# Designs tried in a protein design run: designed miniproteins, single chains, continued (2). Part 67

Each design is a single chain, and the fold is of that chain. pLDDT is the mean over its residues in the fold that is shown.

## One batch from the design tools (miniprotein)

Design m6325
Fold by ESMFold2-Fast:
Structure m6325 (fold): chain A 62 residues (1-62)
Amino acid sequence: SRAVSEELGQKATRKISELVKEGKSNTTVEVTVLGPPSRSTRTIVTPDGQTWTLVVVRLPPP
């Protein structure tokens, strides 16, 4: 859904910003969202042209 895509985008952007502050690029980013347990991998290209591998981990609500 659009809301899930927006949440994933926000979490990925935040995590990428953290990794950039650590001097990292073109690496793997893991993001956790609520939902049925699953794991998927996607490739993201940021506006500055860096390529990131996004691992989406879904966990049930606590």
Scores: mean pLDDT 70

Design m6326
Fold by ESMFold2-Fast:
Structure m6326 (fold): chain A 90 residues (1-90)
Amino acid sequence: MKVYTLFDGTKVTEEELAEMVKKMKENVMKKLNVPEEEAYEKMLEIMGLALELVAQGRHEEAKRLLMEYLGFSEEEAERIVRAYEELRRR
């Protein structure tokens, strides 16, 4: 039960997930200037926007969104975008 599935289907340990969430929250708080309580809702909103961009075939814009707001590297963001497409296809 300490393993979680990310939006892209990637399996991560509880500690890895906590580190990822912490980095995403910090990036959201810094980028949008919001408190930690709002960061979770903003993270979900940003993920939804990225999914919408992927649905429109705008992968580069989705990658940029994930990088700027959630703090992912370009390679990580590209992988998430591709996984979003594969997940939705199913």
Scores: mean pLDDT 74

Design m6327
Fold by ESMFold2-Fast:
Structure m6327 (fold): chain A 62 residues (1-62)
Amino acid sequence: MVEEKVLKPNEAMARMLSAVLRYTKPNKENNEKITLYDSEGKEIDPSEPLDSSQPITIKTTR
């Protein structure tokens, strides 16, 4: 099952989100995978810089 959330980050929020996801580890109990997509639907690495003016979609796979 896939959950989807769309965020509109500002510069600080984009950096915070990137840092949080960088430190997220797979949970043995849940096996959750978090993937980020830019405004064009292209997958982005959470460690990469984000455009603060663009919405970001977060998908969580369980």
Scores: mean pLDDT 60

Design m6328
Fold by ESMFold2-Fast:
Order: structure tokens, then sequence, then C-alpha cells
Structure m6328 (fold): chain A 62 residues (1-62)
């Protein structure tokens, strides 16, 4: 992907005040296929306040 999990987690902290460590855990679990795209997007919505569609687009950058 165009972004690492670390880069995306840092960006979401800076832009939306999300907990970087919680975001990083979600992104790593998604990349490791431990959780689905839908589950990862739902968790990102909770942490960032972004729409689920935008969260899914961000996951595609990984």
Amino acid sequence: GSLTAEELASALKSLYGADENEVLEILKNYKDKKISEDEAASLLVKLTGLSKDIAKQLLKLL
C-alpha cells in the first residue's frame, strides 16, 4: 500500500485526535487479517468520528 500502519496512525492522531496506539493496533490486526475491513472501519469511526466510507478508503491506502 501507499502508507504504513504507523504513518496512517500518526496522521489520524494529528488530524482527529485519535489515540495513536489504539489506531495502530486496529491497522495491524487488519493487515494481519485478524479482523475484517468492516470491523476495522467501524473501530476507526469510533476513534476518529469519520464516516465508515472514508475509514474504508483509508484502509485501502495500507
Scores: mean pLDDT 87

Design m6329
Fold by ESMFold2-Fast:
Structure m6329 (fold): chain A 60 residues (1-60)
Amino acid sequence: RMEAQFDNFLEDFVLALEMAKTKEKKQEILAIYVAIMRAQGFPESYIKKLVAKGEEIIAK
């Protein structure tokens, strides 16, 4: 259940980052998604996966 919820959340996150036009906006989206994950009680291991994927996309 948590893995499937995370996979869907990560997919939405990646799409949001790809739609953003500036690095500043991508960083803002990353911060917002991390905050949502913390508020929803996701384990730190999942938050780290999202951050790693976000930083990979932003570094392009």
Scores: mean pLDDT 82

Design m6330
Fold by ESMFold2-Fast:
Structure m6330 (fold): chain A 100 residues (1-100)
Amino acid sequence: MTEREKQVLEELKKRFDENPKITLEEAREIARSKGLTTEEVMRLVGELRQYRLDKAVEDIKKGMTVEEVAEKYGFKSPEELEKAIKTRYGKTVEEIRAEA
């Protein structure tokens, strides 16, 4: 990533920490408004999507329910969150909790 991409990513992570329901589409619009190219925006949105999922997994390990975490981080459903975790980590929610 360029230094500008890194700065925008850190700003978006901070915005996400303040409002976890910020959508990936809103993040894409913010990055575009700061003059990032389409390729830079795609990389940044991918990184933010992973950051959101990592934060969700941390909260699951801390004992939050998948339903509470899905609502907190703006997932469409608990099932969407469970699928995202399985796709990215190759693990179920129960397997992740067993590692905590």
Scores: mean pLDDT 80

Design m6331
Fold by ESMFold2-Fast:
Structure m6331 (fold): chain A 82 residues (1-82)
Amino acid sequence: SLEELVEIFEKIAGFDRETAEKIAQAILDNISPTEFAKLIVELLELTLTGMVMAAIIAKNYKNYSPEEIAEILRDLKVLFAK
């Protein structure tokens, strides 16, 4: 459900409610890897290097569990946010 996904992103990634809801909705809507990469870059305010990493990660995002996505996005933000 949307709420279960939101809780995962809040708890594991430390995202605020608004960011968690946008990512959760994108997963439920099964958006394209390209759209997912663009969303992550915007929401996490990624550097140019972070943008490249987001594109690579997004290619396989549908193969990860929500918990794995949350951990990956947490690390992406820590390493490559502005």
Scores: mean pLDDT 88

Design m6332
Fold by ESMFold2-Fast:
Structure m6332 (fold): chain A 86 residues (1-86)
Amino acid sequence: FHELEGRGGAETEAWVRAQELDRAGEPVLLRGESEAEGRLSVQVLYGEAGEWRLVAGVSDDPAEQARLREEAAAAEAAFRAELAAR
């Protein structure tokens, strides 16, 4: 199981890492967070070879940024719980 986190435009790096792990047949959990000029973009890509899901959103409102982070964290926690049960 591999866990990767990206911030500040690290979405491309996280995407490349996801491709490498998927090719190896490994479960992957990637969290991308990018902030530019007060605008936040959050992405969580998770799954195991052939079964991928994405949670994503953008906002320049602090309240909505908090909600996006909460949604990303919930998806991340659910996937971790699934893998921990194996």
Scores: mean pLDDT 68

Design m6333
Fold by ESMFold2-Fast:
Structure m6333 (fold): chain A 65 residues (1-65)
Amino acid sequence: MTKRTVVTADGVEYVADIATATAEGEDEELSKRISRVLALARATSAAARAGLDADALGEVGAAAG
């Protein structure tokens, strides 16, 4: 039942365990972590859809680093 999100930015992989985020109480830090991973995934998907844009990939890499 655990859903894991994996995103790759300039060869760097980010993984988030959504099941952990659904735990009651402590989810502030987890929510921020998941939001970050989702933002990177969306940026990467947008770049792929429009074609390979070095500029967009550079921004994703900078956000990851």
Scores: mean pLDDT 54

Design m6334
Fold by ESMFold2-Fast:
Structure m6334 (fold): chain A 78 residues (1-78)
Amino acid sequence: DVDRLIQQGRQLLSQGDYDGAIDHYVQAGDIYFSQRRYDDALDHYNRARDVAVQVNHPRVFDVDVNVGMLRIVKAVMS
């Protein structure tokens, strides 16, 4: 359930668990990507990146987030 992952991500953000929040948003993006909902997937990958950038989290350079975004760009352009 993607809605549950997003809700849990928001809860983790409120608790200061930025790693957990980023992980949940990436997981939501991956689910949307598997459903070929590329705009929704991109929105959630961008949300994970925005959190990482805002708190200077080392995961901002995480390959999983960058690969997810690249996969969406490639899928939309094909």
Scores: mean pLDDT 75

Design m6335
Fold by ESMFold2-Fast:
Structure m6335 (fold): chain A 86 residues (1-86)
Amino acid sequence: SLEEEKDFLLAIVYEAYKRGLISKEEAQKLIDEIENAPDSLDAIREIYRKLRELVGEEEFDQIVSELLNSKKDYKKLAEEARKLAK
């Protein structure tokens, strides 16, 4: 679902932040953008593109791979991202 896609994007942002690939301010801005994104595939794809460009292709692909191996854990990471944005 689009809600699960947003949770996955939030998990990527939180992992990038934990790895020092983005600043706290950049993470907070991205989390706000994800939470307020329209419920459309095009909007979600654009955020994926921006994240991959910002974090870097290799680092992005590594984070995505690790999250896919722990699919249920990405929801916990999404909640941590939401806490970071407050």
Scores: mean pLDDT 82

Design m6336
Fold by ESMFold2-Fast:
Structure m6336 (fold): chain A 66 residues (1-66)
Amino acid sequence: APKSEVEGNIVTVSGLTPEEIELVVEHAKSRGLKVEVDGNTVTVEVSEEWRKRIKEQVELLEKLLK
């Protein structure tokens, strides 16, 4: 399952497939967010409000993968 880590305004998600990485990058760029890709890990610089939204979406995804 994907793992997420949050440090300040930086959200790091690891364990993504190439297709999931492309989707995250496209959505982040469409919203003017800074995004960096390293292997199966994506790092996104977000605002405080976006940080809360991403955390809720990751928690939902983790519940669906059970």
Scores: mean pLDDT 72

Design m6337
Fold by ESMFold2-Fast:
Structure m6337 (fold): chain A 68 residues (1-68)
Amino acid sequence: SEMDEIEEVNRYLSELLREAQKKLSPEEVRELRGKMVRVLSDGIKNNLSAEEIKEKLEKVYEETLKKS
């Protein structure tokens, strides 16, 4: 169901942020969270699948780690 997909994406976003807290400064984590929330919002607005949104979240996470 649509709600189950939203729950899955939110859980995955939370997991990525938990990992980020171990590797990044609090300021970098806040910036990453902002970017991830925008990806989630844009994905829902554009009717992307949970899988596509998760892939975009992974991309943002990886790019943030490379810059830190």
Scores: mean pLDDT 84

Design m6338
Fold by ESMFold2-Fast:
Structure m6338 (fold): chain A 67 residues (1-67)
Amino acid sequence: MEEVVREAAREVAEEAEKNGYDPEIVSLLRQAAEATGEELKKLLLQVGSKYPDLAQRLVDRVAERLA
């Protein structure tokens, strides 16, 4: 499960960087791609709070990987 979430975070980070999002959000997503357990949860909550559109993309990517 966490591996799928980290892979999705990596993909969303690449998309955010290519689309000119703030370096802060790209950094948060890249950190989430390398994080586990409680740290991963904290980073995902920060993304969802500040950038709900990117959080939705992350959820969609995870759903695609699990289907």
Scores: mean pLDDT 78

Design m6339
Fold by ESMFold2-Fast:
Structure m6339 (fold): chain A 73 residues (1-73)
Amino acid sequence: MKTISWTQDSPLSAAEVRAFIEEQIAAAKSLKSVTITVNAAPDAPVRVEVTVEYDPETSELIAVSVTLTPRAA
C-alpha cells in the first residue's frame, strides 16, 4: 500500500468541506477505513489535512483520514 498526505487551506466552512468529503467517500466502494476529525466550528473556514492509503496495483482507496482545523483569519 502507498500513503499520500497533503494540506490545503479552504475558503469553505468546516460543514461544507465535511459534506464534500463525505460525498466523495460514498463513491469509493473499496474504502475500508474513514476517519474525519473536525476541530473547527461548523461555519468556520478550515485548513484541510488529508492522508490517503491506496493499493498501488489496483489504485483502489483503502483508507482516508481527514482533519479540519480552524484557518487563520
Scores: mean pLDDT 73

Design m6340
Fold by ESMFold2-Fast:
Structure m6340 (fold): chain A 55 residues (1-55)
Amino acid sequence: SAVDAKIEAIIDELGKYDPEKAAEYRAKYEAAKSIAERVEIALEAGAYIAELEAS
């Protein structure tokens, strides 16, 4: 879905800054059973990217 493509893009972007953290979020994303859980993972990953970019 378009939502899943966007979430994967966010995790891939995080991998440019912090590949270990990106791997953790990827594992959570793959284990997630609902769209709500996947969206929450994306929000957490996006917030982490924003924090790194503000540094």
Scores: mean pLDDT 83

Design m6341
Fold by ESMFold2-Fast:
Structure m6341 (fold): chain A 88 residues (1-88)
Amino acid sequence: MSVLIVVDGVGTHTVTFTAEESGEYDIVVAATNVPASATGTATVSVNGKVVAEAPLVRLPSDPTVLGAVLRVKVEKGDKVTVTVTVKP
């Protein structure tokens, strides 16, 4: 299953969702409208425990976008929190 998380600009962004099905989820993160100097990190927590973390990578075709894909295994009903931190 794939979940798309889109955040806009610099700052700390948090999105929470409940897993509808057990299995492996691809969390696709896109931070848009960021400065060319910006860096970032995406962190995924399941039921309050950090299970995945990745640096955001600048898209070669659009330098205003930073992205990452994090793969996580969850059980139905798990609370999934995605925190995206973008620094200027």
Scores: mean pLDDT 86

Design m6342
Fold by ESMFold2-Fast:
Structure m6342 (fold): chain A 85 residues (1-85)
Amino acid sequence: GFLDKLLSDPEFTEALKNAVLALANKDVEKALEALDKIREILEKHAPEELLPELLALLDAAKAALKAGDYEAARAALERVLELLK
């Protein structure tokens, strides 16, 4: 799927790894930076039909992080990955 193509991109895999690690460590600043990088990559490469939902989920993840809801932020990121399959 499209996710397999993104996982072959070193920039995407680095950003995803950074997001996962920052979420696990509750590092809001690094998690927001990683999510912004994921957003940039998706805006350039994601299918147009999926892009609005993907960007809304990333915005939800960022809002959850700012509220201290790491579980909601992780769930939103997991949903982004599921949509890209």
Scores: mean pLDDT 85

Design m6343
Fold by ESMFold2-Fast:
Formats: C-alpha cells, structure tokens, sequence
Structure m6343 (fold): chain A 65 residues (1-65)
C-alpha cells in the first residue's frame, strides 16, 4: 500500500541518517577541525542530514493527513 511504501522510505532515510551521523561524529573526534577540508566534510554531512530530516518530515505530514 501507499502507507507501507512511505513507512519503508522513512525507515531507509532514518537508517542513512544514522550512518551519516556516525561518520560525522568520527570526523569531529578523530580529525583536526581547524583543517578547512575536514570542516567542509562536516558541513556537507550536516547539510545531508538536514535534507534527510526535511524529507522524513514531509512524508510524516502526508501520513498524518
């Protein structure tokens, strides 16, 4: 059903976000954050996480209708 597909998409996005959060934390803990290249990677993960959150929020709002 449409609901089942949307729920699956939410689960997949949440799993991807968890993996990105883990990698971002690893970069923050193990790399010199004063290095512009390291900071750029952290920023890219932050943007990607925010995008995934917006997608999940949009799907959740549609399911709540």
Amino acid sequence: STVERQEQTIRENEEGARQMEEEKKRLEETKDTSDPRTQLLIDLFTISLGSSELVVERIRKRLAE
Scores: mean pLDDT 73

Design m6344
Fold by ESMFold2-Fast:
Structure m6344 (fold): chain A 68 residues (1-68)
Amino acid sequence: AAPIDYRAVAEALGISVSTVSRLVRGEAYRPLSAEDYRRVREVSETAYEILFERDIEHGIRLIERAVS
């Protein structure tokens, strides 16, 4: 698997390395803008894919909640 540069991702998002780790592990959720995703993708494709997948999963759960 491609390594995640946690410091670069933290700098791109303006948050702590520990917060990035929690977001990547799914222990926290934070809405990210399109510009946030672009900055993350420039420094780590792996982190971009994980965070985007987390956002999709969160969105699906919100839709399921609204319909059910």
Scores: mean pLDDT 78

Design m6345
Fold by ESMFold2-Fast:
Structure m6345 (fold): chain A 56 residues (1-56)
Amino acid sequence: SEGEEKRRRIAAALARLGAPLTVEFDPDLSEDEMLRKAAEAAGVDYDTLRAAFEAL
């Protein structure tokens, strides 16, 4: 449930930037690692995604 919550929040942050979440996360990854993988997969800047995520 915690991993699913983080995934939903990352998906919401990506949606604010007009990008989809297409990557699957290892449940042992940190929040920062999940954000970095999501940013790379979506082709968005990590700092931009982090700011969108923190603004949720």
Scores: mean pLDDT 78

Design m6346
Fold by ESMFold2-Fast:
Structure m6346 (fold): chain A 64 residues (1-64)
Amino acid sequence: DFVEKVRAKLEEVAKQWEKLYGKKTRVEVGPDERGRLGARVYFENDPIEKEIEEARKKVEERKK
């Protein structure tokens, strides 16, 4: 499965990032709402990721 191979490769990268930076990482792999394959690795509790999450929540609240 191509998605499983991509996830496995990103897990390897995530582990390297954890060793280099001493921070926990998270891997996201899967199709988006339009069926496009999305894949990324990011740090848990990253200030940038928190800002993205907060912006996402504000957009969602505005739509309600």
Scores: mean pLDDT 67

Design m6347
Fold by ESMFold2-Fast:
Structure m6347 (fold): chain A 57 residues (1-57)
Amino acid sequence: LSPAQKQAVIDTARSLGLDDAQVETVLDSVEFRLARGDKRPLEELVKRSAEQLRARA
């Protein structure tokens, strides 16, 4: 991720009410998805990662 993309992920995750630890988990998940060639918008990747966190907890 570029610094700007990383900040966008952090800002979006925080806007969803996630704490700092959850934000880091979402950031890692988004980076992993992008590394595997996921072409969805960053906002969608953040929302999907947040949903999966909630579903597993």
Scores: mean pLDDT 78

Design m6348
Fold by ESMFold2-Fast:
Structure m6348 (fold): chain A 57 residues (1-57)
Amino acid sequence: APPRSYRVAHRAVAKTREEAEKLVQDAVDELKAQGIPATGAVSEAGGDWIGAVVVPA
């Protein structure tokens, strides 16, 4: 079953989509290497790119 709640483990802000995606992917890969299930997302906000990595709480 999916976890009931998630928490934000990492946030990133970048000026480009590519940079934000790289920061999110690096953080997800590090967490997965530690055996922590993690998922990341990138979104645009007011000319900046915001990345978030969430893990089960």
Scores: mean pLDDT 79

Design m6349
Fold by ESMFold2-Fast:
Structure m6349 (fold): chain A 73 residues (1-73)
Amino acid sequence: SAVEEVEKFGEELVKNLEKNKEKLGSFSDAHAALLVARIGAEVRRKAEELGLSEEEIERLVRKTEERARQALA
């Protein structure tokens, strides 16, 4: 489904973030917040392209941003 496609896309973005964190070592709270916001924006764009409702988009963005925050912790 479109929802599953966006979920997978978000998971790949978070995996790439984890890989980049290992290469960079450390980052500021401000930089972490920027990375989370960027990932959320990319998920929103993908969900909008697939025609998901605003409610589904907001739910998927929130879920992926939370995963990104956990990856950077």
Scores: mean pLDDT 83

Design m6350
Fold by ESMFold2-Fast:
Structure m6350 (fold): chain A 104 residues (1-104)
Amino acid sequence: SNLEQLQEELEAEVEQLRAFLEDAKSYLDPATYAQMLALSDRLAEAVRNKDYDSAQKIADELTKLATAAFKTLPDTPESAKLGAVIGLTLAGVQFLIDVIKKKV
């Protein structure tokens, strides 16, 4: 079904988000990094449980945290690229959650 395909795509986007956050480890203070990973893990659990309301709230919280954190990074091409790919991946996660919620 279309819902099964969207769920698989959402799970893949969440896994990709986790990988990009791990790549950000050296650019973030340890407390912010730990908080982002904890939110990412909670997001993955909510998505696996098909708890899309919780997933949306967690994704919103992670997006706010990431936006604030990346504004404090050094003005380098590497930091800009990393911030952009994390931002785009979070937008994709939020888009998929919204689409799935409209179908259930």
Scores: mean pLDDT 87

Design m6351
Fold by ESMFold2-Fast:
Structure m6351 (fold): chain A 56 residues (1-56)
Amino acid sequence: MKEKEKERLIQEARDAALAGDADRVIRYVFEAGKISPEYAQEAADAVAEVVTAREG
């Protein structure tokens, strides 16, 4: 339930980061944060991982 919603939002944030769409990344991270601060952090961590992999 909450875990599935979290996984969806994290995946969407990751996909947005892969596409280079900063507006979508911000939106999905904020949406996760409305559910739980921990979910926003996990989404942000997933985005940072994608960005680091692309830059490195």
Scores: mean pLDDT 77

Design m6352
Fold by ESMFold2-Fast:
Structure m6352 (fold): chain A 75 residues (1-75)
Amino acid sequence: MSEGQIQAVVDYFARELEEELLKAGFSREEARRIAEEVARRVRDAVAALPDPTLGDVFSIGAEEVRRALERALEE
């Protein structure tokens, strides 16, 4: 799988998370920081895999977004 495909999926989840946080009343600065943290965690997790598939990137991205939203919205 190409680096561009991995980055596109990471960017997708980061944008979706940032938009959800903004809709929930978070500041642009907080939403951006949380989205950047999640993007880093997804990239690090994918980089640890010897042969990542697109499905792996989607699974990891969805899980990290779910955890971030749970922490931010249910605290």
Scores: mean pLDDT 80

Design m6353
Fold by ESMFold2-Fast:
Structure m6353 (fold): chain A 96 residues (1-96)
Amino acid sequence: VERAIEELGEAAGRLERTLSAQGQNAEAVRLESELTMEMIALAVAKRTGDREAAVREIERAAELLREAAEAEPDPETREFLLRAAERLREERRRLE
């Protein structure tokens, strides 16, 4: 789950930088907030040792990253978010 938290942190940070550079998109701001909340949920699951919660939160985070990618106008950031979603799905498989 630690790698999933790191991936989410990087994705949220990159999305924030893109928003700051190219103006604010309300939908992207909402998605960034949801990604941050999922990162917090994953940190809680890691702290409590709840593997089932970690699996659920990783899957939700991967879906949010895909949605963020679809809303992202910058193609480099979009590709990064899609790859982050794939890496989260890989991490989820490792927890099974």
Scores: mean pLDDT 71

Design m6354
Fold by ESMFold2-Fast:
Structure m6354 (fold): chain A 74 residues (1-74)
Amino acid sequence: SHMDEAEEEAERREMAAVHAALEMQAAGTPASDIIAALEREFAAVLAFLEEHGLADLARRTREALARLVEQIRA
């Protein structure tokens, strides 16, 4: 369905952003730059979810971003 396809697309984008962050970390990129890249990609995913009315998934996506940022800062 339209909602299932949107959910799968959001999950793919989130996974791609996380993989990119891991590659940046392996390359020795500063934590601030990794966080900025993650926040940009997750902002795009959140906008996509908002356009599709997926409020619960958007909430989970915000929580996932917050956890990732804290792990990188620690």
Scores: mean pLDDT 86

Design m6355
Fold by ESMFold2-Fast:
Structure m6355 (fold): chain A 100 residues (1-100)
Amino acid sequence: SSLQELIARLDAFIALLEENKRLIEENPELAEIYRSSTVGLLRSAAVFLRDHGYDEEAERLLALADEVEAAKSIEEVLAVVDEAIALLERVRAELEAQLA
């Protein structure tokens, strides 16, 4: 179903954010590369959510992307990534409830 495809795409965004988090934690010296990748990923996820009627969640992801871009420490980047993952997991759970 289209709803199952939506969940699968959301799972992909979550997996990519979790991978970026792992890479930042394991390779702090490359954090700037993963920061840029994370900003792009959050903005892409925001567009995806907005296109599917999750306007408030999309705006929050855009704000989180700006926070990652402005972050001055690795700890700040990781905290924002955790918030983004939690937000996407909440949307996923709501979509999964609609499927049931």
Scores: mean pLDDT 87

Design m6356
Fold by ESMFold2-Fast:
Structure m6356 (fold): chain A 84 residues (1-84)
Amino acid sequence: SSFLEKLKEILEEAKYKPEEQEELLELAKKALEKLNPEAIELLEDLLLLWHKGSKNISFEELKTFLENAPEFFNRIAEAKEKIK
């Protein structure tokens, strides 16, 4: 997945510990299984913006973000389809 490849690069640049990188990648894989295709695109765009805008994203913040991503982004994607 292009998303997982981009996430791996971000985690390596941010200098997370190898154990933290592995945990975050596994959470991302689980999130992708639950996300609609439109929600995956939104998640990818926001992850890139967050990485570009913040150099201080902690492991705990990113973990919480990925754990909540399927519920949050699926709802946003569904709402966008209902807005004319």
Scores: mean pLDDT 73

Design m6357
Fold by ESMFold2-Fast:
Structure m6357 (fold): chain A 85 residues (1-85)
Amino acid sequence: EKEKLEEGKKYLEKAKEALAAGDYEKALEYAQKSYELFSSIDPDSPLAAAALFVMSQAYKGLGDEEKAEAALAEARAILAAAAAK
């Protein structure tokens, strides 16, 4: 459980680094791995939302606006639910 959280954070950091470098394919790969790890622990966590947000930015960089909008909407829904607590 702790190992999955730490691994997820590691992939999220690599995803953000790839995104900042303009490597949208790697950003998407790392963000997807991060999202899988975080969502396996708690699909409604702000960390899962953060991974979805990076996926959205990576999809936008790749020109896939529909997938970018879908990922962003899901991330926002998770954050809105978390803020309502």
Scores: mean pLDDT 83

Design m6358
Fold by ESMFold2-Fast:
Structure m6358 (fold): chain A 97 residues (1-97)
Amino acid sequence: SLEELVEELLKLVTEILKQAKNVSPTELAAVTVLSAGTYFMTKVGVKTGNETHFREAIREIRLLVERAKQLPGADKDLLERFEEVARELIRRLEELR
């Protein structure tokens, strides 16, 4: 389900943050806000069926992926799994438009 995919994505970003070294407070805040936005927009979209919420979720996920890829010290296999889950979540959200 979309809810299971978004929960898996957030679990993976949490593991990326745990492994990351020398993360600035600004970058940590950015990843946290994007993670929250991804979760809430996906959940609200599922409940409302509103295309605007799905488009905003996709936008937040894309920004989250770009920010997470820039974090130093995360395992490459973990980053690859995160990108795969993000790609699948985006694909499913786009099918609901």
Scores: mean pLDDT 84

Design m6359
Fold by ESMFold2-Fast:
Structure m6359 (fold): chain A 60 residues (1-60)
Amino acid sequence: MKVEVEVYLGEKAKVIGRRVDASEEEAEEDRKEIVTTKEEALGYAEYMEDIGAEVNYYEE
């Protein structure tokens, strides 16, 4: 299983998780978008990196 996580560290932290090894239909169901604090977003990103997900960081 491959998971791609995008972390946006703007005015509000935003985390988008997507499965990239699934069909388009399955990937849409596995998408999660979480608006949170920078602290929580970074903690979540570190957790996802530890389990082997690809994490990409963006700043606005």
Scores: mean pLDDT 62

Design m6360
Fold by ESMFold2-Fast:
Structure m6360 (fold): chain A 88 residues (1-88)
Amino acid sequence: SQVRLTVTVKFPSVEDIENFLLTFNRNMPQVADGFVGLSTEVDEKDKTLTITVVAENRDAAERMKDAIEQSAKSVGGTVVSSSISDLP
């Protein structure tokens, strides 16, 4: 069954969110296997980015979570929450 990964990352500045998205897009092809859908939401006031991924299975979601965390750390971002939940 498909799973939903939700990751929220806090950044020092809005420019760091832009740098994160560039790094994330560069790394995406390496973790695309088992990927179904992706959406992003930026909160400029709170300097947070929420990424929601739909993956074919939990292993794919875990690989995507690791890629997001690596990309966030590369631009000084801090992961403030992450969750994986089953989809009906």
Scores: mean pLDDT 80

Design m6361
Fold by ESMFold2-Fast:
Structure m6361 (fold): chain A 99 residues (1-99)
Amino acid sequence: SKVKEAVEEMIKELEAFRERLKAEGYPDEAIDLVDDMIAAFRIALNDPSLTPEDLVRLVEAMRRYAQARLDEAGVPDEVKQEILEFLDRILEKVRELAK
């Protein structure tokens, strides 16, 4: 499945992003958030009914969740911006897949 292959690539990108955040000394709250996103994509991989449109909705939900959680954790704006920009790039990719 092209959708499944895209999700697998996104998991790899998130895992690489996680290691970069860890290497740069980002707070545990940011790393835990990326771990939650990886877990959500792994759950999506097990959904045989997953459509490109479902994937768009999932990433949009992740972005809202990330914004709320980072605001609650009081992480620096620079950290929050980098994570949200990463999610915006993923969102652009999944929207392209849904076309």
Scores: mean pLDDT 84

